# Designs tried in a protein design run: designed miniproteins, single chains, continued (2). Part 39

Each design is a single chain, and the fold is of that chain. pLDDT is the mean over its residues in the fold that is shown.

## One batch from the design tools (miniprotein)

Design m5414
Fold by ESMFold2-Fast:
Structure m5414 (fold): chain A 91 residues (1-91)
Amino acid sequence: KAVEPLIKALKDPDQEVREAAAEALGNIGGEEAVEPLIKALKDPDQNVRKAAAEALGRIGGEKATKALKKALEEETDPDVRQAIEEALSRL
């Protein structure tokens, strides 16, 4: 299943690989992607956090919604905050 290698790629040392993995997981969907993407909302790189928020917005569900609301309370980067707000507006 394509999801398992992408979940692993969310922990790659290269930020661009982690960002691409988050985007791909959002496009494929699936419940198994939700918890790994929730962890990616705390990634040190802002572009990875933004991609994770967008992916969770695409997948949806109560767990994703709850995690996005929590992430918005903790996020300080304005572009990531906007991505979380846009994701929540689609849920």
Scores: mean pLDDT 84

Design m5415
Fold by ESMFold2-Fast:
Structure m5415 (fold): chain A 55 residues (1-55)
Amino acid sequence: VEEYKKRAEELAKAGADPETIAGEIARDSLQQGKTNAEVVKIARAALEAAEKAKA
């Protein structure tokens, strides 16, 4: 989970939209074999991290 938050923060600082970042990270985690429940938690954490990085 922490690695996804860090990636989300870096993408947000580079100017990407938080929703786009959360979607990309969710798709990536699903492809890596995470369960649907884990993907939802990762997507929420990534969205929060991206929004905070843009604030």
Scores: mean pLDDT 78

Design m5416
Fold by ESMFold2-Fast:
Structure m5416 (fold): chain A 66 residues (1-66)
Amino acid sequence: MARQIELLRRVQEILDTHRGDPEAVRRALRELAEEFGVPVSLLSRLAEAIRRGDSDEAHRLAEEIS
């Protein structure tokens, strides 16, 4: 689904852009959560999975959120 792919891309973009700034990452994830109408806790989990390189978990979380 296009929404799932877009969500995953946007979370990766936030992590790449704000590397080493956890407050900026948190703000950007909260804004993304508002935009997509999803809980920020789920986006935080997705971001952690991406950060750890757990592609399977990241894909499953994006699927659940979408």
Scores: mean pLDDT 78

Design m5417
Fold by ESMFold2-Fast:
Structure m5417 (fold): chain A 60 residues (1-60)
Amino acid sequence: SKLEEAKKAQLERLRETMEKNFPEDEFTREMFIKLQEMSLNGASPEEILKFIEDENKKRG
């Protein structure tokens, strides 16, 4: 759909921006991109917090 194409384009532009600002930290880049994807899909603040906790657990 056009909406899915727009979401993909937005995430691709975000990825480019994140690679420029965080070139050495793939974990941080992927986390921000996934958070944006969740937000675009209507995730609640609670779902976003749970995702951050789970990602931090994998890193620690």
Scores: mean pLDDT 77

Design m5418
Fold by ESMFold2-Fast:
Order: C-alpha cells, then sequence, then structure tokens
Structure m5418 (fold): chain A 55 residues (1-55)
C-alpha cells in the first residue's frame, strides 16, 4: 500500500544509504540547522520534517 507509512519507511531506508554531507545538504534545503548534530540526529530531523509534510 502506498500510504504515508510506506513512503516514510522507503525514505528512511534511502537516508540510511546517504553520507553525512548528503544528509546535511538535504536538511539545509528543508530549513533544518545541522550545527552540532550527528549523522543519526540529522537523519531523525529530516524524518520528523517529512512526517510533518505528509500529514
Amino acid sequence: SETAETLLKDFEEKLKKMSKEELEDLAKSLGIDTSGLSKEEIREKILEKAKELLS
């Protein structure tokens, strides 16, 4: 089923394959401040923003 849950799961898997630099670039394009954040924290913030946009 092409639900928001399925889209978020696929997106999360894609984010896991990205480098920290790629995650930082994506986060900045979404207006997320990546200063002082780890790769995992940046990924979490991107997912949080994606959930907000899909709701």
Scores: mean pLDDT 79

Design m5419
Fold by ESMFold2-Fast:
Order: structure tokens, then sequence, then C-alpha cells
Structure m5419 (fold): chain A 51 residues (1-51)
């Protein structure tokens, strides 16, 4: 689950789009969004908006 925690930090940094974060953790954007939502309970877009 470390990759999801890293993705949260990358999204909160505001330096990367959801697509770029997905690429950095080695997932397609669609797979990343589904996995992230199941693990975190929020979409990557929602977490990015919390900045």
Amino acid sequence: MERVAEAVNLLLSGRYSVREVAERVGMSPATFSRTFRRTVGRSPREVAAQR
C-alpha cells in the first residue's frame, strides 16, 4: 500500500496531474483511479482538491 501513500503526497503537492501521479506509481490512469478510490475512499481528484 506504500504506492498509494506516495500518490497521496504527490497529489497534495499540487505539482502533478492525476495522470502524471498514476504514471509515477506505475499504473494506468483508469487502474490508478479505481485502486485509489477503493483504498483511500476518495477519488484522486478529491484528494488533490484538499490542498
Scores: mean pLDDT 77

Design m5420
Fold by ESMFold2-Fast:
Structure m5420 (fold): chain A 88 residues (1-88)
Amino acid sequence: SDLREAAEQARRLAEALRRVAELVPNPEAAEKLREAARLVEEAARALEAGDLEKAEELAEKAQEYLDEAVALDPEGVFAAMREVIEEM
């Protein structure tokens, strides 16, 4: 089902964000990335429950935390993302 596939993709994204958080040198940016990952994982659960509106709200909030992380340490965040993508 589309919602199951979306939930699986969201869980993979949450895992990738947690890995990025481990590599980013700025501790405040790392914390924002962990919050984004938590919200993406909650969105995956909302998708499994069929609550698309809640999943969308959680995803939007996760993007806000990601934007804050990038603003705090753009170089560190993009370097960490590159490392995670290279391991895929």
Scores: mean pLDDT 88

Design m5421
Fold by ESMFold2-Fast:
Structure m5421 (fold): chain A 67 residues (1-67)
Amino acid sequence: DVDALIAQLNSDDFAVRQTAIAQLFGIAATIDDDRVRQLVTDMVGSQSVDDAVAQSIALGQTVRALS
């Protein structure tokens, strides 16, 4: 679920964070909402994986609020 993914995004393990980002991206792709699409676009435009993690946490919170 989204709460578990958000918790994984706060992990110190790079591989765990990467897996959580990929799973959250997959969930976001199923949501028909312009805010979610904009956050996904911003996330893929991030300069680094650590920047993408911060954007992914924002995406997860938005997905939770819209669900």
Scores: mean pLDDT 72

Design m5422
Fold by ESMFold2-Fast:
Structure m5422 (fold): chain A 62 residues (1-62)
Amino acid sequence: SDAEKSGEAGLRAGEAGDATAAAVAGYEAGQLNDPKKGREAVAAGQAGDAKKAGEYALEAGK
């Protein structure tokens, strides 16, 4: 699904150290599926935790 693709893109961005891209992908995945996890991805990205933002983005897209 589009939510799963956004979540997977967020995980890859987080693994690459791009906290902003991971947070954006998590927000998009959250809008399509799990808004709570999307918000958690954004909060982690704003804190500079790219890895955690990506992990929450993946969960938001499930």
Scores: mean pLDDT 86

Design m5423
Fold by ESMFold2-Fast:
Structure m5423 (fold): chain A 80 residues (1-80)
Amino acid sequence: SEIEELIAEQEAVYDDAIKKLLAEKTEAGKRMAEEIEKYKKELVEELKKAKTLEEAYKVKEEQEEKLSEKLEKIWDEAES
């Protein structure tokens, strides 16, 4: 299904991001990778509950905004 394809694409994107962050071997990168892994799991579970592709994209946008705010906080705290 289109929702299953969206889930697979999101998992691939987050897995790649985690790999790149961990490769930096920094405390900030490790903390960001841990938060991305947590949000990836939560996003996938929420996307599985979506009944339409439109609903799935709305869930994706809401979850990505929350992740972005969390990652910015980690970056600011770790580098400051």
Scores: mean pLDDT 81

Design m5424
Fold by ESMFold2-Fast:
Structure m5424 (fold): chain A 69 residues (1-69)
Amino acid sequence: MDREEAARRGAEAARAAGAGGGDPESSKLVQEANESGDPEKAREAALKAAGTPGGSAAASAGWQGAQGL
């Protein structure tokens, strides 16, 4: 698997978890990981996002919002 794909996946997962929790530092790390394609930065973002509650809730809310429209 390409590093870029791994980093993008990690960034997406961290974004879904962290963005829903509203942690600005994890959001910044997710953006840096996505832009650099660095899986290490994606891991850092994921670890920070894992500290925020409601990772699955963020994904669920987004899905419900899309279906509600």
Scores: mean pLDDT 55

Design m5425
Fold by ESMFold2-Fast:
Structure m5425 (fold): chain A 57 residues (1-57)
Amino acid sequence: SAAELERLKEEIERLAVRAHLQGRDDLVAEAQRVIKEHGDDIERLRELAARMRERLA
């Protein structure tokens, strides 16, 4: 749904800010690329959010 898509994008933006603060420029670049290339793909955004959460744990 559009609401789920927007919530995922908001979560990814928050995770990207956290990644930036931790010096994880690799994760910031990955987030920017996936949003640019697959910004309307809910499954891709879910996978990205899960990977970012795992790597920032």
Scores: mean pLDDT 85

Design m5426
Fold by ESMFold2-Fast:
Structure m5426 (fold): chain A 73 residues (1-73)
Amino acid sequence: ALPEFTVAGPRGPPADALAEAVALIEAGRHEEAMDLLAAAFEREGGLVARGDAEEEARIRAEGRRELEAARAA
């Protein structure tokens, strides 16, 4: 049976994961930073897709925008 609702529509990745990803990028570990963000989203259930590819694309675009803002800081 499917749950009622579990997708919280989070505001991108968790702050801690985002901060760690930025630190890894500055250290030249870009692959590790991307893996960290992907794992953090999966753990929080943020990347759980139900066949709604458009929603996934929107979440991805928002996360990228936040990542760029964090890089600038």
Scores: mean pLDDT 62

Design m5427
Fold by ESMFold2-Fast:
Structure m5427 (fold): chain A 68 residues (1-68)
Amino acid sequence: SAEEDLKEILEELNSIPEVKAEMVGKDKVVAETTLSVEKQIGLALRFIGDYPNVDVKIEGNTITITAK
């Protein structure tokens, strides 16, 4: 389910020292990061590839993953 996908993404993001992520409601994960733009893009592309039921947006130092 999209909720289980978001929980897995949340755990993976919080395993990265430069990332602090939290679940917002039941349909969104928001991560604040000090990662470079290149690493943020790589992470977003990986999540889009691995989780077909989520959308990923990068805005500045914030990565937002939303259930479809």
Scores: mean pLDDT 84

Design m5428
Fold by ESMFold2-Fast:
Structure m5428 (fold): chain A 73 residues (1-73)
Amino acid sequence: HMISVDISGKAPDAEKAAKELREKLKEIAKNVQVVTDGDNVGIRADVENMEQAKKALEAAKEILEDVKGVILP
């Protein structure tokens, strides 16, 4: 069973943030989708365990501002 993460946040350069997030998340997650709309960045990904889910959220908090995340077991 994979854990789903749904994360959103803001970045001044959303496209650059999206590239950094795809690169970081590729090593720990499958089905990584990163979308941008203006300065808003949305992330959907599937991870194998809760530790990877926490790492994904931490990576998002490092790159994005005003981060909100939901982890679905």
Scores: mean pLDDT 81

Design m5429
Fold by ESMFold2-Fast:
Structure m5429 (fold): chain A 62 residues (1-62)
Amino acid sequence: MEEEIRRLLEEGIRAALNGDYEQSGKLFNRAVRLAAEANGISQLQASGLLSPTITELYEKLT
């Protein structure tokens, strides 16, 4: 996974854990957009692609 995308997901998870759901949503949306662009797929497909990684990172950060 691209370093920037992984960083955005980690920041998004931290924001959510702090109760800042607005910031979390913005960070996740940016990660999804970048993943879609990098892989030449739709944002919906990128969201599905990132879901397992978000779970992995959440488990590592908590």
Scores: mean pLDDT 81

Design m5430
Fold by ESMFold2-Fast:
Order: structure tokens, then C-alpha cells, then sequence
Structure m5430 (fold): chain A 89 residues (1-89)
């Protein structure tokens, strides 16, 4: 499943970060996975994740995330964030 593959790549990238940056990404993932988050809040939090992890993520992963944003597929974005958080437990 593409969502699971993307979530695993994000989780692995987060594990390679210093503690301060890991905390920032985790806070951004919490915002994305929040069922009450607006589309604007999700886009803003996602931009922060890409800024912190972009050099550690494959082009395929970045392209897929961008496609989900263009298609307003916020359900898939929330699911990716939830799975990435679970993989960090």
C-alpha cells in the first residue's frame, strides 16, 4: 500500500533527526492527524514537515504528497501522519 510505504519512509527520516527537529516534526504530524484541523492548517504543517525532511525523502514520496494536496485528499494525508506516528512508537 502506497500510504504505508510513504509513512514508513517519513518515520525512518524522523529517526535520523536531532531531538529538537524530531519534536518539531512530531508536532507537525499531530496537526496533520488532528480531525479538527483545517485544510490550511494541514497544508502549513505539511510544508513544515517537507522543510525538515525534504532532503531525506525520495522524490517519489514528495511527488505523491504533493499530488494528494493538489487533489484535496486530506484523508490520505491524515492517514500517512497517523501511520508515521505509530511507526515511531
Amino acid sequence: MKVEKIAKEIANAIKSLPEEERQRVLEALDRISDPNATKEEIREALSEVIELLGDKLSKETIDYINELVVNDDFEALRKIAELAKKLLE
Scores: mean pLDDT 83

Design m5431
Fold by ESMFold2-Fast:
Structure m5431 (fold): chain A 83 residues (1-83)
Amino acid sequence: SDEIRELLKKSLEDGIKAALEKGEVEPVIEYLEKRAKILEEKGLTEAAELIRKAIESLKQGDLETALKLLEEAERLGVREVTA
């Protein structure tokens, strides 16, 4: 459901904002790196690449781009699992 994805996106956005305010970007990046590795191991390479691009955006402080990339990665990952 697109509504569930929007809710997850908002929760992730709030979490990333809190981490950036505390200077704790590293734990968020570690979580996303681990997630990308799992997706690569499952053969979901496109979704993994989008997560890695989101990590780059986070390192640059571009929260909006990072969240868009994470949303697209989730959409691709779910589609490939359900296909």
Scores: mean pLDDT 69

Design m5432
Fold by ESMFold2-Fast:
Structure m5432 (fold): chain A 67 residues (1-67)
Amino acid sequence: LTPLQRAMRHLKEGHEAYQKGDYKTAAEHYREAARLFEEVLGPDHPIARGARNFADEAEKKAKEAAA
């Protein structure tokens, strides 16, 4: 798998985890997707920023569930 293909797979798995309410797992997948998209497209690319925003949101929800 190329980095872009791996990023897309992580984004998909993140969405699936998020829909199940598994915000911790979703955050981990979104964070890895963001890292890979930033590597390929650059940190300012809309796709990279979108993945980072999903990771931040899922991470916040995971922390709220743990509190």
Scores: mean pLDDT 85

Design m5433
Fold by ESMFold2-Fast:
Structure m5433 (fold): chain A 68 residues (1-68)
Amino acid sequence: AAEPYVRKGEEYGRKGREAAEKGDYKTAAEHLEKAAEYFRKAAEIDPRYRIYADIAEQEAKEMREKAE
């Protein structure tokens, strides 16, 4: 089932966005990278979640660029 991976992806995505709001871009990138990993696992089970993984990967990259 994809649902446990989706739930973890959403949890890490939320934590990543909260860290970004506080200006902690390094922590935001780390959490969003974890979110992308979980959404990728969900997408292997159900391809509908590929877009979630792609969005999380893009957000993680943007946070990494800001952290540098």
Scores: mean pLDDT 87

Design m5434
Fold by ESMFold2-Fast:
Structure m5434 (fold): chain A 80 residues (1-80)
Amino acid sequence: MRPEVAEADIRALEEAVRELEEEVRRERDKERLLTLYIAAALLAAAADWVARETGSERAREVARRALELAREARRKAEEL
């Protein structure tokens, strides 16, 4: 990847995980939590791919946070 494209992608991943983190924290509907679980799992896969391709610690951190969010969203859905 061109350096500018990689940096933009990493910033987008960081913004996406921040937005999903807020959404999972406030969401109370089971069906929406299951949608957020899928979204977080897909974000984790995308961030992991970027981390492996670029060696970015920031992308690796997004992958970890997104995976934790996926687990949290599923847990909250199961509690409802």
Scores: mean pLDDT 83

Design m5435
Fold by ESMFold2-Fast:
Structure m5435 (fold): chain A 64 residues (1-64)
Amino acid sequence: LEEKVRRIAELTGLSEEQARRAILGAATLLREGFSEEQVLQLATRELGSEEAARLAVEAAKELL
């Protein structure tokens, strides 16, 4: 988890706390029944990076 937080921060220029919040947001959406594809699209738009969004979704799945 911590390595993914660090990579997201590096890819996006966001703080590690902002990266962690993005992961928690993705986990919340997945728990609420959004598909992985929908969450990935939303995260890509929010983070500005598909690579960072994929890492956020992967980390979110580890929290489930």
Scores: mean pLDDT 83

Design m5437
Fold by ESMFold2-Fast:
Structure m5437 (fold): chain A 68 residues (1-68)
Amino acid sequence: LTPEEQRLLEELTANYRELIAVMRASGVPPAEIERLVVELAREESRRLGVSPEVTERLIERIRELVEE
């Protein structure tokens, strides 16, 4: 990843970490959180023109966060 892509990945990861924490606190099941957040991340990345490499790394991080 370029330094710019790495910063974007870190910013997106932080935002989704917060969203996942809120959903978890609200009692949403882990499988449902993963499904909804991955879908949202793919749509947002597509809309913003985020590269496939950054998008897939973001999805990997989202799955890890949900399993915590």
Scores: mean pLDDT 84

Design m5438
Fold by ESMFold2-Fast:
Structure m5438 (fold): chain A 118 residues (1-118)
Amino acid sequence: VRVRVSAPAHPELIEELRAYAAERGIELDLAPSPVPRAAAEAKARVVRRLIDALAAGLLDPEEILRLIVEEAEREGLDVVEAHVVRLDADREVAAVTLRDSETGEDVGAIVVEITRAP
């Protein structure tokens, strides 16, 4: 089973998040995004908690979705969209689109792809 996390992230946080994921054996794909620092730091904390759960063996897409939603709400982020999609027989995606609850600024999505077979 392969798990990949994809998220736009503030450029200054990319190296920190990549190091955190690498130390835990989680594949992390980060695209630079010019989001406000406070919202970017909140999203980075959600991503770190997600990485911890994935490293601990969380593999159910619906449980992953629930975790991201609960951690995002804890960090003061609004969930705009949350869905689980089956791409094919071997691949499922949990995706959550977020914004800052106080400012209404878009902070981008967190996408988790789970691959069960080659």
Scores: mean pLDDT 80

Design m5439
Fold by ESMFold2-Fast:
Structure m5439 (fold): chain A 98 residues (1-98)
Amino acid sequence: MNEELRRALRLLDEGRLAEARRLLEEVRERVREEEKRILEEIEEAKKAGDEEKLKEYLERLMEVGAIEVAAAVLEVVLEKEYAKLPEEERRRVEEELA
């Protein structure tokens, strides 16, 4: 997941907005699935009184949550770049051809 976020950031920097968006959507979907699995494992460990596993799953949940927040921030940046692009291209075309 961290390598995928890094790839999305590179795609964003390169102006490959559609590819960056698609990759971020994939990351967010995997994060949701992983979070659900971890929450189920936490409930099972809690019922079993397995404090060691409970700590391991809690650490994993915190890691997944951090990735979710990072992906959400990148998505906001990506949407802002999409909003700018048509106006900047229009201005550049007018300046370059006028």
Scores: mean pLDDT 75

Design m5440
Fold by ESMFold2-Fast:
Structure m5440 (fold): chain A 86 residues (1-86)
Amino acid sequence: MKLVLTFRNLTDEEKQALLRYAEQLRDKGYEVTVEVEGDTVTITIGNLSVEEEIGYILRAIGLELDGAQVEIKREGDTTTITVTRP
């Protein structure tokens, strides 16, 4: 399965944290692509299990409860999670 994580309205510190997270995923053998556009970071993971995908969805819901705007979309074998900070 393919997961696309998009984070918007990020500080520079939050962007650096997401870049470090992406490198940790690569170290674990995941296929990871990162795109940075201004205050937006998009992380694409090409080889997730269903259980790992559910874990990301639950974390995104937790961010929504903390006041972020969260959108979750599924298109075929691709799940896209967009998180926008208030």
Scores: mean pLDDT 78

Design m5441
Fold by ESMFold2-Fast:
Structure m5441 (fold): chain A 81 residues (1-81)
Amino acid sequence: MKKFEEGLKLYKEGNYEEAVKLFEEAVKEDETALRLAYLGLAYAKAGNYEEARRYFARALKLDPDNPEVLELIRETLEYIE
């Protein structure tokens, strides 16, 4: 969907706060583990580690065995310690 793609573009450009807004809208339209994981990642990059953990937990609840989601979460947690 357009909002998720726009969020990814902003995320790649380093505009993490704006990426959060677009990922929130993407999750609102279609809640998937991958979208929740990217929202959590964007929150972590914006410095909001509490929200990042909340969305990662929600992503794992939807799909605990998704390798891409697990990798995104592990990489993020290694950075925030």
Scores: mean pLDDT 81

Design m5442
Fold by ESMFold2-Fast:
Structure m5442 (fold): chain A 75 residues (1-75)
Amino acid sequence: AIEAYTKALELDPSFLAAYYNRGKAYEALGQYEEAASDYQKALEIAQKLKVPPEEIEELKTNLEEAKQKAEEEKA
């Protein structure tokens, strides 16, 4: 649930997994702009924490897909 991830982020604003999971939840609801915002935050944190390249690529893919869907909604 989005509310649970929001509470987790209030306790730890650097909680990468919470941004990622909330982004996925927004995407499932068709809220692609919100999903893209959360994936971008997750990517910024992942780069700062030097997580494995595989996880960074997954976040980049999810971010690009969400951004593309958000732009399609405006067209």
Scores: mean pLDDT 79

Design m5443
Fold by ESMFold2-Fast:
Structure m5443 (fold): chain A 56 residues (1-56)
Amino acid sequence: MSREELREEALRLAEELERRGLTEVAKNIKQAVEDNADNEVVLRAALAEARRQLEL
């Protein structure tokens, strides 16, 4: 995945978390993506956390 693809996927999963009522987790993931847009390690960690919370 490119950094753009990592950002897009993390934000997509954050929206799904928000739809499921996991608002604070979704907020944390969106914030991590916004603050670390060019940091692939942080973006991968945010994506992994979103997937873990969704049990994917």
Scores: mean pLDDT 82

Design m5444
Fold by ESMFold2-Fast:
Structure m5444 (fold): chain A 54 residues (1-54)
Amino acid sequence: MTPWERIVRLINEAAERDPELAQRLADIVTEGAKAGLPPEEVLRRVERFLEEHR
């Protein structure tokens, strides 16, 4: 699975349970893309956020 495929899956899983959490994850992805971060770094930030807010 590519980093982008994993990010999409994590956001979709969050959206089924908590739409607000999914929106926060989408914001992290948007900010990371704007900053020119590699997909692996964006995924790491998404996973860290989920660990803190599970």
Scores: mean pLDDT 82

Design m5445
Fold by ESMFold2-Fast:
Structure m5445 (fold): chain A 60 residues (1-60)
Amino acid sequence: IEELQKELERTRQRRDEIEAWLAENKDASPREQAIADFVLASERAAEYLYEKMIEKLKEK
């Protein structure tokens, strides 16, 4: 549980950093935007999975 909570926190930090970068860099190249969008989607997916795993472990 503790390790999952740390991974969730790191994932949320990375998500927030990418969201901030996208907000600041609206004029970034299409390639940079595509990479940032992919990473953001990946971090959001990881966040969802870690949250669900923590919830299930707490239910038991």
Scores: mean pLDDT 77

Design m5446
Fold by ESMFold2-Fast:
Structure m5446 (fold): chain A 70 residues (1-70)
Amino acid sequence: MKLTEEEAKEIVKRVLEHFGVSPEEAERIADEVIQAVKNGDYEKALEILREAGVDEETAEAIVKFLKDNL
């Protein structure tokens, strides 16, 4: 499975909104997460998601999914 950056951003944004992040913040955070994953900086992507209020297990699942599909 191969995701475009736009598709990946929409998925991350939807998950962030589920955790109570505002649409404006979700868009900004999703961009940062996608760029971190694209750069191979998975630890940074995890930190960004955790700071946004995403639990550790879900954050790890998102980063793994993006790593496998971007």
Scores: mean pLDDT 82

Design m5447
Fold by ESMFold2-Fast:
Structure m5447 (fold): chain A 85 residues (1-85)
Amino acid sequence: SAVTAAFDVTGDGRDEAPLPTALIAADKDGDGYVSYEEFRRLLLALGYSDEEADRLFAFLDRDGDGRISYAELEAFLEEARKLAA
């Protein structure tokens, strides 16, 4: 379990790269798309729950392809960062 006294979803150091390098590493083929499983694993690493990751994936998959592009995920992470501030 993790206990945090003070944790900020900051733009200071992360503002330059709101998309974690881990996302790029997760796409081993470099196709610019993230599968459901890779997206879920990334969200869990960021502290989201399984249910939250599942719901967010369904919401972000606007193309209905069952995949999320880096652009779509990056836009979501930017919005989530602003809302969590």
Scores: mean pLDDT 60

Design m5448
Fold by ESMFold2-Fast:
Structure m5448 (fold): chain A 60 residues (1-60)
Amino acid sequence: MSREEIEERIIEGGVKIGVQMGAEVGGQMAYLEALEAGFSEEEARRIGEEAKRRAEELGG
């Protein structure tokens, strides 16, 4: 799996959690998953923020 595919999978996972448990939780989970996957802190923060934003759009 490419780095880009891993990033999108992490965002999608965070969105699913965010829709069910709240966008902030989904964003935080995506951030932590990105750090564990080897993304930088800046990249992980961006990934978490994107997951949160998408979850807010879908779940309110």
Scores: mean pLDDT 84

Design m5449
Fold by ESMFold2-Fast:
Structure m5449 (fold): chain A 91 residues (1-91)
Amino acid sequence: SSAVAAARAAFAAAAERTIETLRTHPDNRTIIQQEASDTLQSAQELRRATGKEGAELMIEVARALQLAITGDVADREAGAERVRAAVERAA
């Protein structure tokens, strides 16, 4: 549906912004947390649009974002990769 397509596009856009922020502003935890919050919110909207199908994706995105914003450099890279994988699965 158009609503699901819009939700997927919004999630992909928010996730890409978060990944770019992790790359360009890795030491700015405030900006990272704000972008991560937007990505999580868009994932929740995608989950609502798709119903139960999005539940595992939501958990995976939340764990990846937690790893990205609370960990060291290796954790941030692993978190960004997990968010990227979730975006690909949502497409």
Scores: mean pLDDT 74

Design m5450
Fold by ESMFold2-Fast:
Structure m5450 (fold): chain A 55 residues (1-55)
Amino acid sequence: MSKEEIVEKIKEVLSEILDEETFKKWKESLEANLPDLSKEDLEAILKEWEAVKAA
């Protein structure tokens, strides 16, 4: 899975959990920090938010 695919999955999970305003801010932060984030970092973020969604 590419970094771009993981980012898209994170955005999907966040859009279901967060309100629109919070989601927009988080999306902007993620995109701004994307060059500094590894695939492992992105996968960890995704797993954390999937756990929140599952609760």
Scores: mean pLDDT 79

Design m5451
Fold by ESMFold2-Fast:
Structure m5451 (fold): chain A 60 residues (1-60)
Amino acid sequence: SIAELQKRYNELSEESTRIVRQLLQARKDGDKEKERELLERLMAINEQITAIMNEIRAKL
């Protein structure tokens, strides 16, 4: 349902915000391994958000 997709979108959006804050901290700390891990996770979340948006659009 579109409502379930909207809920997932909101959850992923909140998670991406949290990851961005962690990424900024990792950069300040010089933790390159954590930075890479967080960037990969952020990319995966962005792909999921794009897929959800496309799925919502397809159902309209």
Scores: mean pLDDT 86

Design m5452
Fold by ESMFold2-Fast:
Structure m5452 (fold): chain A 60 residues (1-60)
Amino acid sequence: GEEDKIIEETLKKAKEYIDQGKIEKAKEVVLEGIEKLKKLKASSEKIQELADKALALLNE
């Protein structure tokens, strides 16, 4: 669905910035992804999914 695409695209872009050492840009991308999910009225579970997966990437 649309929410899953936002999560996938957000995580892909965040990973690209993390791999470049641009951690602040990666965090910005994650926050933008969360805002997109909120605008789509995504469930708290979908927002938490993005947050959890992003935290895992940032902890590498």
Scores: mean pLDDT 84

